# Ledger of designs, part 17: designed miniproteins, single chains

Each design is a single chain, and the fold is of that chain. pLDDT is the mean over its residues in the fold that is shown.

## One batch from the design tools (miniprotein)

Design m561
Fold by ESMFold2-Fast:
Structure m561 (fold): chain A 103 residues (1-103)
Amino acid sequence: MELEREIAERIIRAITEEARRRYGEEFAEEVERILREFVERALEAVERLRDDPEALDAELERLYEEMLRRLQELLERYGEPRSAEELLEELLRAAIEREAARK
């Protein structure tokens, strides 16, 4: 739905902004691209597999793993010792806190 897309856009923007503050513009731009691609494919999967929850869960898990792999490759390129999961948890937490405070 349009609302879900709007919320996703806001969260991506918030995560990207946090990444920019911590790692700089170039890193943030690559994070935004990876997250945006994941969200678009996830929304397509939800629309296509609405009547098949098991297939939807499997597809979303596969897409999430692909996103983590891309983020891990990015972290390795920038010499970051943390895992993609740790980075996402940290950035997502910061993004949620920012969105919750936004009026």
Scores: mean pLDDT 78

Design m562
Fold by ESMFold2-Fast:
Structure m562 (fold): chain A 105 residues (1-105)
Amino acid sequence: MEEEIEKIAEEIKELILKNNLTPEQIREAFQKAYDEASKEIKPTVEQVNLYVAFQLRLIGLELDGGGPEEAAKELVDFLRQLSKIDPDFALKLAKILLKILKEEL
């Protein structure tokens, strides 16, 4: 399961870098993916706190003029942290996010 999440996280990172996605675009796609994943698996308070912290980091990158590389790193780090807390939720979220990014690009 952790190996599958790492593979999907790498695919997401490659899509972000190849398409020069901004922190704002990544934040919007991630919010969509999180909303869909949370309909099937109810997130815990710890998962919600991790999500809010991640969103605030992406907003910080938007304000500081950060690019796709910084945003991709934050997203990969988030998915890795989430996979240690709830690998089922992390895998579901990663799959939905990858699907959204492929469909919107």
Scores: mean pLDDT 82

Design m563
Fold by ESMFold2-Fast:
Structure m563 (fold): chain A 93 residues (1-93)
Amino acid sequence: EKAERGLELARKGAELGRKSKTIEGAIKAADLVDEGARLLAEAGVLPEHVAGSYGGMALIGAGVGKAVNDGEGGARGVAKAAENLVKEAEEAL
């Protein structure tokens, strides 16, 4: 179901964000989190503005990492946003 897929993508984004050392990895992790957040909102697990906030924070984390040439820091920011999204989604289920 959409809720299960959204949660899976958010968890994959968190894992990639924790492992990544590159700007490209941070961006890829952020894309997974943003897609997961969208699916969780579409499934009614979280309000659109709440899920969108976590997806947006992941994208901002990757963007800041790119701007300051800190791919690892950007990736860790994405992981934190993803972990918060996963926690809220699990509590809402």
Scores: mean pLDDT 86

Design m564
Fold by ESMFold2-Fast:
Structure m564 (fold): chain A 65 residues (1-65)
Amino acid sequence: MLEKLGEAVRLALAGDLERAVELYPEDELLRKALEHRDDPSRQAALVTAAALRYIALTSPYEKLG
């Protein structure tokens, strides 16, 4: 699951939100980002939130790295 979330976040950061949501449709932040295509500020905030959540889940070594 986390591996697919990481790929989806990478796609969203590259600007491919449609493919990101197709790969991981269960992520509420990415789905909301796609639905807010008319509000680029909110879309960017939601993608950033998804990326930060992924980092928090996969990078427990924040103190060292």
Scores: mean pLDDT 75

Design m565
Fold by ESMFold2-Fast:
Structure m565 (fold): chain A 86 residues (1-86)
Amino acid sequence: LERKAELLDQMLEALRQGDYDAAIAYLQQALDLSPELARTFVLGGPVDPALLAHLESHRAEIQAAIELIRERKEAEYRELEEKLAA
């Protein structure tokens, strides 16, 4: 969870700088890590169905963010193409 938060913070920083490629990369890394599930298994605690559902919901939210960033990047790319073509 903490590593995901750190990567999400780096994603937000990249977005603030206008680096959408870096933002997408950091977000993808956060999805691949799943440190909260690993920590739950390593600690030997029972897997709470509510916690599992919360992680699935969180992943969906992250995927939605990736789609929003992609749409934002496509709009800016299209606008740049029109300006460069002129």
Scores: mean pLDDT 53

Design m566
Fold by ESMFold2-Fast:
Structure m566 (fold): chain A 123 residues (1-123)
Amino acid sequence: DPAVKEALQQAAKLISEILEATAEVHRRIQAITDEELAALDKAGASEEEKQEVRELALRAMRLVSEVTELAAKKIAELGEAGDLEGAEELAKKTLEKFEEIKNQPTIEEQLEKAEEYLKELKK
């Protein structure tokens, strides 16, 4: 079926775009983490406090990766079903949510936004 072939090709392209957006969100989380760690160093914070920031960042990055994996899986399933419109809608929503996560000023807020969207995707 030509429509299924076209939907599968578009789903693969949409997944690629989400993977690129995932890398951008990870870079933003790392940039904020580096800024927070530098501020903690200047304040004479303990290694325990710095480790808490690192662990929070790793958790945020992991949740973003879980969002990516679940969204990619669902987009692939929509492509296999020939549902191009559904695949495009889910990809658009995921990219919009990644932009929201990226624009948060703190790792904690990025984590909360990622966790909220992951829960929405699991429904």
Scores: mean pLDDT 90

Design m567
Fold by ESMFold2-Fast:
Structure m567 (fold): chain A 103 residues (1-103)
Amino acid sequence: YKEKTQELLKLAQEYYEKTKELADEILALPPSADPEKLRELLQQAQEYYRETTAYAEGAKYWASKLSPEYAAKVTAEANKILEEAQRYYEEAKRAAEEKIAAA
């Protein structure tokens, strides 16, 4: 269970980083960017955000089968990843929607 929990946390972190990278890319695009490209990037960011959520919740689930102390630590780490991923995704979504509307 501990090994599975750690692998899921690692995957959550990796997909969070991918979500952040795409969010940064969307934010860096000029207002003249192709709306289709913006939609594709936003869809990919949404997919990575969903994966981040699934892995983070999975880690919390498997940690819940271990000691309460370890479960609390994993929950704190997973929640931090989830909060950051949500922030980046929502920021990217707003930026993409604004740029698409301007085109």
Scores: mean pLDDT 85

Design m568
Fold by ESMFold2-Fast:
Order: structure tokens, then C-alpha cells, then sequence
Structure m568 (fold): chain A 70 residues (1-70)
């Protein structure tokens, strides 16, 4: 909800990692779930979608490193 002031979402953490791109965050979450399930191909596909959707250079670099580790 947007009723409360002082939300942590915009003050760092998520914002610092994936600035402004909820879509990239959603794909990254899907990739993590696929990895936990042992679905290596689905994880790679979601990770690539997250990389394409990401806005921040820092997020792109982090996602690229994750992809390289697969």
C-alpha cells in the first residue's frame, strides 16, 4: 500500500539492486525458483529476461555474473 510513509522499498536494498524495474525483479525471482527446483533451462531463460528488463548497470552486471555461473 502507498498509504504509509517511510517505505524501505525506495530507500535502498531492492532499489539499489534493481532500480525501478519491478519486471526485472519478478523474472529474477522466477529464475531463483527454477534453480531451487533444478530446472536449469528455465532458470537461464528467466535470468536472460531479467537482464533484458533491468534498467540499472549494476543489476545487469549482477545478472550477467549469475548467468555465467550456470
Amino acid sequence: SAEEAGEGLDKGGTRAAIDGDEEAKAYASQAGQALNAGDFEAAREYLLKALEASKSPAAKEALQRALDAL
Scores: mean pLDDT 66

Design m569
Fold by ESMFold2-Fast:
Structure m569 (fold): chain A 89 residues (1-89)
Amino acid sequence: SEAKEKVIELAKKLLEELKERGAHPKLIETVEKGIEELEKAETVEELRKTVVAMAREAQAIARELGDLESERLVARFAAEILTVLAEAA
């Protein structure tokens, strides 16, 4: 699926930016696990649920760490991914 490939590409870009910014390992691990679940998803609805769950967990972790920039980055990428999925529905 073109939508799935684009979603995974955006999630990997988020992971790269988090690593480049020196985000906490727990945040990195949460996004990596989310990407693994996205690769297993077979439907647009499964992709959406996985993105929402990943973003919610990553934002919660960033907030607990006081990492406002990583929280914003996750929110921005989640919004971009959800827009791609809305167009593919």
Scores: mean pLDDT 86

Design m570
Fold by ESMFold2-Fast:
Structure m570 (fold): chain A 73 residues (1-73)
Amino acid sequence: SGARDTLEVQLAALRADPDNRELAERTGAAASILASEAGDEALVQELTQLGRQGRLTGEAAERLARRALAIAG
């Protein structure tokens, strides 16, 4: 499956366990791939910086994943 399918699977897992940091990181990584494919480099940078700073919470990962899905169409 493509990056969108991967992101939807990871996001569903995160939504079932929103405090799981590993699922937030996996969702962020999948969102970054989809955002990159869609040409949204600003979203890729935001995801990368939040991850590096340990600030990529489940809430942030879900919000940014939804933005990646919306941009990709």
Scores: mean pLDDT 87

Design m571
Fold by ESMFold2-Fast:
Structure m571 (fold): chain A 90 residues (1-90)
Amino acid sequence: VEEIIKKIDEIGKILNELLSEKDPSLAEVINKMLDELKKYIKKNYEKNPEEVKETLTEFMDKILELLKEKNAPEEKIKKVEELAKEVKEL
């Protein structure tokens, strides 16, 4: 659980670096979504890891879509993809 949370925090840092100056309102929304996701994982992972894994996969796919829409640098997209893959492989 703690390692999953740590990877989500790393994704959050990348998103804030990309969005905080360009779109502060969207950065706020994303941070709130990430906080809710972390709470969901902490509460549900041990009880239903398969459902948590599905929720994580859907969320990571939405984040990657958002990054592509915002024309994020390819290097940062790749880093988020690597973190998302590591989260999905748990």
Scores: mean pLDDT 76

Design m572
Fold by ESMFold2-Fast:
Structure m572 (fold): chain A 88 residues (1-88)
Amino acid sequence: SLIRKALLAVAKKIVESPDGTITLEEVKAIIDSIPGLTEEQKKKILDVFEKHKDENGTITLDQLKEAVRDLLSPKEAEEVIKEIEKLR
């Protein structure tokens, strides 16, 4: 639930971004703003985003979808991806 909230908050920031990207620093700020996430959950989210960032250190919506697939079960990932698509 809280991981899902974090991923949707990141998605909203990417959609609101003029270039359609977000930095790892911005991802860290977003997850740090969500009450109830454990340090272990925050580390897991950041490690997955670090893995999926591009060569410029930024994350696109497509890279976020890959991070969602790594972090969640296939069923939960599909549900979150559908919610991300509603933000457009």
Scores: mean pLDDT 82

Design m573
Fold by ESMFold2-Fast:
Structure m573 (fold): chain A 66 residues (1-66)
Amino acid sequence: GEGEVEGEPGSTVKRGSGLDDESHTLVEFEVTPESGRLTVEQPPGVELSEAARDAVEGARVALEQA
């Protein structure tokens, strides 16, 4: 079978009710500097956003370099 051309891929932007409305995932993480351990506590049913995951990764990298 051959492919077919369809419309241009639309923008995948998510917006709430307006510019003042923003939904973000809350995640709790605890850093134990003495043990060099990072503990992430995420409530059940909550999914990490890319920004939240980046923040956790940054903390992990900082711990490894400290």
Scores: mean pLDDT 47

Design m574
Fold by ESMFold2-Fast:
Parts: sequence; structure tokens; C-alpha cells
Structure m574 (fold): chain A 59 residues (1-59)
Amino acid sequence: SNLAKEQRLASARQAILEAPNLTEDQKARLLQELEDLSEADPDAANAIIQRRINELEKA
């Protein structure tokens, strides 16, 4: 449902904003990528964003 998609996207946005080890620039970039993903595959968005958060924290 659209509601479930919106909840998944909201969860992904919160994960980005609340990530303790990311800079504001990295968060802004991830938010932009999330918007792009929201059009293509909102179901995969959380998994993709979590992977990107982990990659950026590693860097």
C-alpha cells in the first residue's frame, strides 16, 4: 500500500538523519539518493540506504 511505502521511506530518512557518524554533507547526499530510489523501488530503499550508511561510516 502507499501507506506502507511512505512508512518505509520515512524510516530510511530517519536512519540517515540519526546516523551518528555521518557528516551533514553525507546526510544531504543520502537524502537525495533516497528521493531517487523512492521513484524506482521504495521497498529496496531501506536496504540500499543502510548499506550506503555503512559504506560512508567505513570511509
Scores: mean pLDDT 77

Design m575
Fold by ESMFold2-Fast:
Structure m575 (fold): chain A 85 residues (1-85)
Amino acid sequence: TLAETMGRIVLESALEAGVPRDQAEAAAKAARDATRYALDVLGGTPRQAAGTGIQAGALTLLELGASEEQVKRAVERMRAAVEAL
């Protein structure tokens, strides 16, 4: 599903940006949950839902103490991966 794909994208992007696995996994879960909510509850388009997933992942990384530089790198990777879908 798109929600599972967004979880994987957020996890891989965060790990590549140097975020610890526990924080990356938490961000991936937040992205999956947000993407699913946007699709299933709000009736958003796949593009809107993917954007919501990226936002939820990024906010979770910030809340867990990832640096602004790590979050910026992770988000750039997430956006590139979504564009490749």
Scores: mean pLDDT 87

Design m576
Fold by ESMFold2-Fast:
Structure m576 (fold): chain A 66 residues (1-66)
Amino acid sequence: MPLLILIADPDKERAEEFAKMVKERYPDAEIIIATGITREEALKLAKELKEKYPDKEVKLVDASPE
């Protein structure tokens, strides 16, 4: 099953480092990095991606809140 991972983090450098680690573990996964957005906006974007790509499993990783 094609995997799409959305990484939401206000810290761009931290998001990029995390994306590299995820890509090493899941080399066939498509990774999207979103910086400067709220958790609410990240959830909205994840829903839009699921609607756009129903054949892909979309996972949201929120690395920014406490």
Scores: mean pLDDT 76

Design m577
Fold by ESMFold2-Fast:
Structure m577 (fold): chain A 79 residues (1-79)
Amino acid sequence: MAERRQELARRALEHALAAIRSYKAGNVDEAKQHAEEAKRLAEEFPDDPGVLVAASLAYRAVGKTEEADAYLKKAQELI
């Protein structure tokens, strides 16, 4: 389970970082796609705080601060 959780959190974080990078470069559509992938991981693995934190970062990067705050709060409730 530990290996799988670390892999999922890493994949979600990679999408979050890609969303941040793409948004800064002006590639809004690409940034939104990466944010949606982080969201999908958070929806499939809602009990993984690492995935939820990554989804929060990705959504904040694309300007969805309310949704980002909700994911962060849920992650904090798990730790």
Scores: mean pLDDT 81

Design m578
Fold by ESMFold2-Fast:
Structure m578 (fold): chain A 65 residues (1-65)
Amino acid sequence: VTREVAAEIEAIGVLIEVGAGRFKGLKDGTIYAVDESSEETIEAARKALEELAKRLGLKDVVVER
């Protein structure tokens, strides 16, 4: 398992635990996710992924509608 694959697995797990967002990919140190439900779920997904990114030393998080 590469470092990138491990980070993807953790991102998916974090989103499942929060109950918000769907993982799309990890590119150049940035986590990409989508949430089409509500502003509250978008913010929940963003905050959870930002905390993960900080722990893993990743550059950024993008949550799209």
Scores: mean pLDDT 80

Design m579
Fold by ESMFold2-Fast:
Structure m579 (fold): chain A 67 residues (1-67)
Amino acid sequence: MAKEKAEEMAKRATEKSKRGEEPSKDEAIALLGIGAEKAKATLDLDKDDQESLDEAIKKYKELLEKI
């Protein structure tokens, strides 16, 4: 259940940021990737913006394959 692990990492990133701590690189990638997937699904974005989000999603998919 890689997506559930990534969601937990994203929650950890949010919690650490709320406490003034820096999230780990993997936690930040999980948070950013989940946000990018949601943004692409719900927002009407220009192609340039979509390419930027695709890069975040690519890193997120690499994280999911690793965890």
Scores: mean pLDDT 76

Design m580
Fold by ESMFold2-Fast:
Structure m580 (fold): chain A 80 residues (1-80)
Amino acid sequence: LSPEEQRRIATMIATAGLLMAALEFSSKYNPSEVPQEIEQIKELIKELRQLAAQLKDPSAKAQLQKVIEKMEKLIEKVKK
């Protein structure tokens, strides 16, 4: 991975973490915000899939796929 690719991946992973933390918080304290936050996470999943498709490094692709899986599991957990 180039330094630029590493920074891009780190930024996207950090963004995913923040959105997941926000959704978990809202599920306890602001349930009315949950549908909007789920849509934001779905949009990020699309962006991460696009990024993963452009990467040549298999380990970087696998890392992004794991992040996508975590986001999808969280959505399923809060969605009924």
Scores: mean pLDDT 82

Design m581
Fold by ESMFold2-Fast:
Structure m581 (fold): chain A 79 residues (1-79)
Amino acid sequence: SAELAKSKIAEAEALFKGGKYEEAIDKALEAMDLEGASDKSKIVSLKALITFFTNIGNEKAAEYAKQKLKELEEKIAHE
């Protein structure tokens, strides 16, 4: 649900601020991979993942997440 995804992203941001980078990324991935998650919800999760990967210097993961974000935003623009 949108509420569950939002909750997981809030937890991920708190974990990241606390230096728990692996747990933060796991929570953001959980939010993205929620069964029945809307494209809008996945966009929020991907934006968080891009921020996290960029801040820890994982450029390949950040670029992959950016590509997935672009694909979902283009899909929504035509719906």
Scores: mean pLDDT 81

Design m582
Fold by ESMFold2-Fast:
Structure m582 (fold): chain A 64 residues (1-64)
Amino acid sequence: EIPLFVSGSEFADETIEEVTPLSSGFYGVKLSSGTELLAFPKEGVELKPGDSASKLASAFVIKR
């Protein structure tokens, strides 16, 4: 089993509220529900405020 938190149906209806670039390619992500995550998106994938949280399924996600 892969020990990661993936945006699935629980977050599919949520919107990414904030994205903060961090060091080494990590991003701090805040969802419209107030949930805070650390995301490491696949190379070439951008996360932006206003994106669907289902997009996090394409990233390595760690719940804080």
Scores: mean pLDDT 67

Design m583
Fold by ESMFold2-Fast:
Structure m583 (fold): chain A 99 residues (1-99)
Amino acid sequence: GTDEVMERMSRGSGVPLEKVREIVDEIQKLTLEYGEIWSEKNGNLNAKVEFDFWFKDGKPYVKVKIYDKNNNLIDEREGGPFEGLLLYLEALKKVIEAN
């Protein structure tokens, strides 16, 4: 289940399980909030966001790629542990704004 996945992430990364849970909970919360905004726009979103999420040096990292409606890369960012969730949030906002 979800707990087993988070435990594996903790063991593989060296990040404490409690911190992995906090990160996962925040990502889920942000995803839910932006899913609601996306739904209000009736799914007319033409931009795409691709995420690569990993642990490095015991800390979470994210790489974000944002594509326009024609699959042209419009932005690419890589963020460390503190910046990872902010990049996720910024990427989702950018995708929503692209309509």
Scores: mean pLDDT 64

Design m584
Fold by ESMFold2-Fast:
Structure m584 (fold): chain A 68 residues (1-68)
Amino acid sequence: KVRELRSKALSARGSALILQHQREVAERKLADGTPEDLAREVQRLDNLYQEASQKAKELEAQAAALAA
């Protein structure tokens, strides 16, 4: 059980890092005077990153509690 929770937490962390990178790339393009559509994409990616990061923290906390 603990191993599965840690595995899911690592997967969520990986997803969050990919989303964070994509958001940073989109922000850079937005700074170059790109269309408003990129601003919406940046916000969407930020929301996805926050969700993935929060899920990872919750899974990590559950794994830590079970392992104690």
Scores: mean pLDDT 75

Design m585
Fold by ESMFold2-Fast:
Structure m585 (fold): chain A 93 residues (1-93)
Amino acid sequence: SAAEEAARRAAELAVEMPLLILGGVPEEEARARAAEGGPVAVEVGEELLERVKKTAEELKDASDEEKKKALEELYEEARRETYERVLAELRAA
C-alpha cells in the first residue's frame, strides 16, 4: 500500500541521517533529507545519532564484532520505530 511504502521510506531516511552526519555531511543537509520522511523521521534520526555516539563511547574498548552488533541493533530499532509510528499516523489520517 502507499502508506506502507511511505512508512518504509521514512524509516530509511531516519536511519540515513546519523550515517550522513557521521560521514561528514553538513547537519542542515542531512536533516533536510530526513524531513522528506516527515517530522517522525527527523525526531528518530536525531535520537539515533545521540544513541550511536553514546554507544560508541561505552564500547570504545570492545571488539569490532560487539560494536557492529550493538550498532545494527540500534539501527534496526530506529527503523522499526519510525515505520510503526509513521504507518499509524497515515492510517489515522
Scores: mean pLDDT 87

Design m586
Fold by ESMFold2-Fast:
Structure m586 (fold): chain A 66 residues (1-66)
Amino acid sequence: AALADGAELEALARAAVDPATREEAIERMARRLAESSGVPFEEALEAAREFADGYTAKARAEAAAA
């Protein structure tokens, strides 16, 4: 069920902070977005990258503040 994706998308975004897992995490997020919204996978990939980049920036800011 795509509607329960909030926590899973956040976990995938956290995985995308690590360069070693970034591509797998973005691809999984893109599959979830395509599945839930019906957009083409390539458009979902762009949205997933933007979300992952925003989360990475937020995580870096939080780490710097702590």
Scores: mean pLDDT 74

Design m587
Fold by ESMFold2-Fast:
Structure m587 (fold): chain A 104 residues (1-104)
Amino acid sequence: AEEADLEAFAELAREEAERLEPRLAEIGREHGGDTEARRAALRALIAEVERERRTPGQVLVLGALAAAAGDLELVREAAREMAEAGLEAAARVLERLAEKIEAK
């Protein structure tokens, strides 16, 4: 069931998000007033997470970080990886996120 897969991903993404929360808070404190510097710091964090062994939860969090950084291509790459893994509901969520970024 697609719903069960999506719930499992939400749990994995939550665990990864909790692990990254202190670093995201630090980026927000250091660069809160500078959008470009904040996005550059987020891209550096994305590169670190991407170098680690990928899990579905890590790819979902990468997609969310890429969206926050305005990296449309990386959001679409994350969506493609979810689809290739047979996780169509998660892929559709990331595709909708990419469409919202492009519609700005």
Scores: mean pLDDT 67

Design m588
Fold by ESMFold2-Fast:
Structure m588 (fold): chain A 55 residues (1-55)
Amino acid sequence: MEEIEKEYEEKLKQIEFTIDSIRAKFPHFSEDTIEQIKEVGIKVVEMEIKRKEKE
């Protein structure tokens, strides 16, 4: 249980780091665009974790 939760948390941190880097490198991107990229990334990670536990 905790194993999957920890993996999820680590992947979310990786997404946050990537988003932060994108913000720094592309400051002209709107916050809406950045949030959409983040949302997609989180959904992908969440689905991957759920798939490992669910069919």
Scores: mean pLDDT 74

Design m589
Fold by ESMFold2-Fast:
Structure m589 (fold): chain A 80 residues (1-80)
Amino acid sequence: SLEEKLEALEAGELQMSPEEAKELLIKALDHPDPRVRALAARLLGLQGPDEELKEALEKALSDPSPEVRAAARAALAKMG
């Protein structure tokens, strides 16, 4: 599942290219579970500065979940 892939990526158990990780994390920001979206936002902050990732995180600042918004703010701070 998407959740399992995110947890494996966080744990360093999933090897994937930067492009594959970027695609997975952006997709995860649209997941129905706010815990999954918050995890994706945190992991995006660890990928380094990237304009497309910044755009995805800026969208997450408007997420209905305060946890997701907090994660997006922290991630953007690390990138900027």
Scores: mean pLDDT 81

Design m590
Fold by ESMFold2-Fast:
Structure m590 (fold): chain A 71 residues (1-71)
Amino acid sequence: MREEEERRRREKEYEELVKSAKEHLKEAFKKAGIKLSEEKIEERAEVIAYTAMKLREIGEEIQEELEERKE
């Protein structure tokens, strides 16, 4: 029930992050004059999206830990 809804939501968020990261990387590399294949850009976008999701998860854990330290 809830697991399937959360999984679907995370999948959509991941796709959106990959798309956003891909666009930003494409623009950044174009501005820098770096010739990168679409495959490499996609690979890096996926890594960035995954890292962003993990950092968000870790950030939430850190925030909880900081609140515990205050209380």
Scores: mean pLDDT 74

Design m591
Fold by ESMFold2-Fast:
Structure m591 (fold): chain A 109 residues (1-109)
Amino acid sequence: GVTTQEVTLEFPDGGTAKVTLTYDSDTQTLTVKAEVTTPGAVKAVVNVLRAADGALLAQLVLEDGKGEVTVQVTPAEVDGTLLVVVEAVMEDGSRVYSPPAEVTLKVPA
């Protein structure tokens, strides 16, 4: 079965990131889709971490402000609380981080 959660993060400087997490328990795949709109950013990095241990489950690099990545992740690795943190990289090399967003995926039995 498939479960999907969407989270919107706001940067301190007024930028936004929309991140969609889709887990397919039949294929054991996590798909991370993101659209990041941060003025002056040349690159964005979306990090999906397990809250319990900080394990990096997926990382998506965006140069055109949108994209997706699909990774193999077991149901046990995505079950529970995930943290989403988006990093915006500016033309001068400075970095702006979103606050962490908590996401709970309801993995189909």
Scores: mean pLDDT 82

Design m592
Fold by ESMFold2-Fast:
Structure m592 (fold): chain A 85 residues (1-85)
Amino acid sequence: SKMKEELKKALEELKELLSKSDSISELEKFTVELVELILKEDYEGIRKLIKEVHGVELDDESLKRVVDDVIEGIPLVIEKVKEFL
């Protein structure tokens, strides 16, 4: 979908920004891994990652909501960050 294509572009831009940083936070590492799993449609991997990081096991409905929120949210955050670089 167009939103997944925008997410893939945002991930590539995020990785480029992180490659220019002297340090990468655990949140930034989590965000990259989460987006990569979403692009691979590895829903079981996403569920496990969220359980390991946040201690919450998501059902299918909650998992879909999180995926949809990330697909919408991450590209907007990256574009906003680029305005200040």
Scores: mean pLDDT 76

Design m593
Fold by ESMFold2-Fast:
Order: C-alpha cells, then structure tokens, then sequence
Structure m593 (fold): chain A 119 residues (1-119)
C-alpha cells in the first residue's frame, strides 16, 4: 500500500474505537516498511478530517524521532484541503507545532489534532 493511502485509511479507522486493531496493524505496517512520513501524515490528516467531519492537524513520528506534520484546513470556500506539510527532527518539535497550529485554527469550530507514534 502506498504511504498516502495507508495514512488516509488509518485516519478514518482512528475515529472508530471498534476498529482500533486494524488501525494498529496499519501503523505497524507504516513503521516496518519505513514509509514516507510526509505522505503518511498527508493521508492521515485527510482521512481524519473526513471521518471527524472537521479540520485536522496531525503529526507522525518514526522510532528514530523524525516526524512530519500535515494541516488539512478549510480554505476561503470552506472546503478542507492540505495547507501545510512540514518535516521535523524530533517528537518535541512535532508535538509543539501540532499544538500551536490546532490552537490557532481550532477557535472557529474545532480542529481534530493528534500525534501518531510509529514504532
């Protein structure tokens, strides 16, 4: 499975507690296959935003602490799209960026925020 499609499926599954084992299996596949963290984050943000019915800011961090954050936020037409995609060297930087961006964009209607650890 390509990194984007894996991320997108994972994002949708993470909103359903009954499917937690499937979500865990996909997260383990992403870690094992050393998938592109930016593409996993991009798919994860889109899938989570679709499943939650709200914008999403998501971080993905690998076992070596490299990470990526994807921001899937509404544009001027109200349609959610990828507006930011950034790489980070540490979990701390990923968590700080996700927290800051979610706070900035959450005030108007709520933003789904998460950081996923791949190990």
Amino acid sequence: MDAYELGRRLGRLLMDPARAEEALALAREAAREQLDLEEVARGLAEGLAEAAGRPAVVGVVSADQRGAVAEFLPGPDGVARLVGLRRFATLEEVEAWVRERAAEHGAGGGVRAMVLLLD
Scores: mean pLDDT 78

Design m594
Fold by ESMFold2-Fast:
Structure m594 (fold): chain A 112 residues (1-112)
Amino acid sequence: MLVLPPDVAQYIFPFGDPSSLSPLTLASSLFGGLMGELGKIYTSTDPEEKAAHQARADQLVATLQRLMDEEVYQLFLEARKKIEEALQNKDFEKAEEIVEETLKKLAELFEK
């Protein structure tokens, strides 16, 4: 049974016990949480709020590294970098495209 940090567990518990989730559902939920935190970093105007969301994003990345296979973890790191670059350029359509491509690649990895 997986023991998750309390701050990370909040992104998963709407979907049930972490040990009963499919690996794809767990990975998608953690990735969704990471994207939510990155979006809040970009949209927040308060430096303290930006720092808090950055800390949560970093916790989610560390949890992904611990729980996921290296290939899945590297996919999320690449997606994070590309999404952050798109958001810095105010290219929200490109950020959405990267999220959709990453979720598709995740599904393909777990179907093989």
Scores: mean pLDDT 68

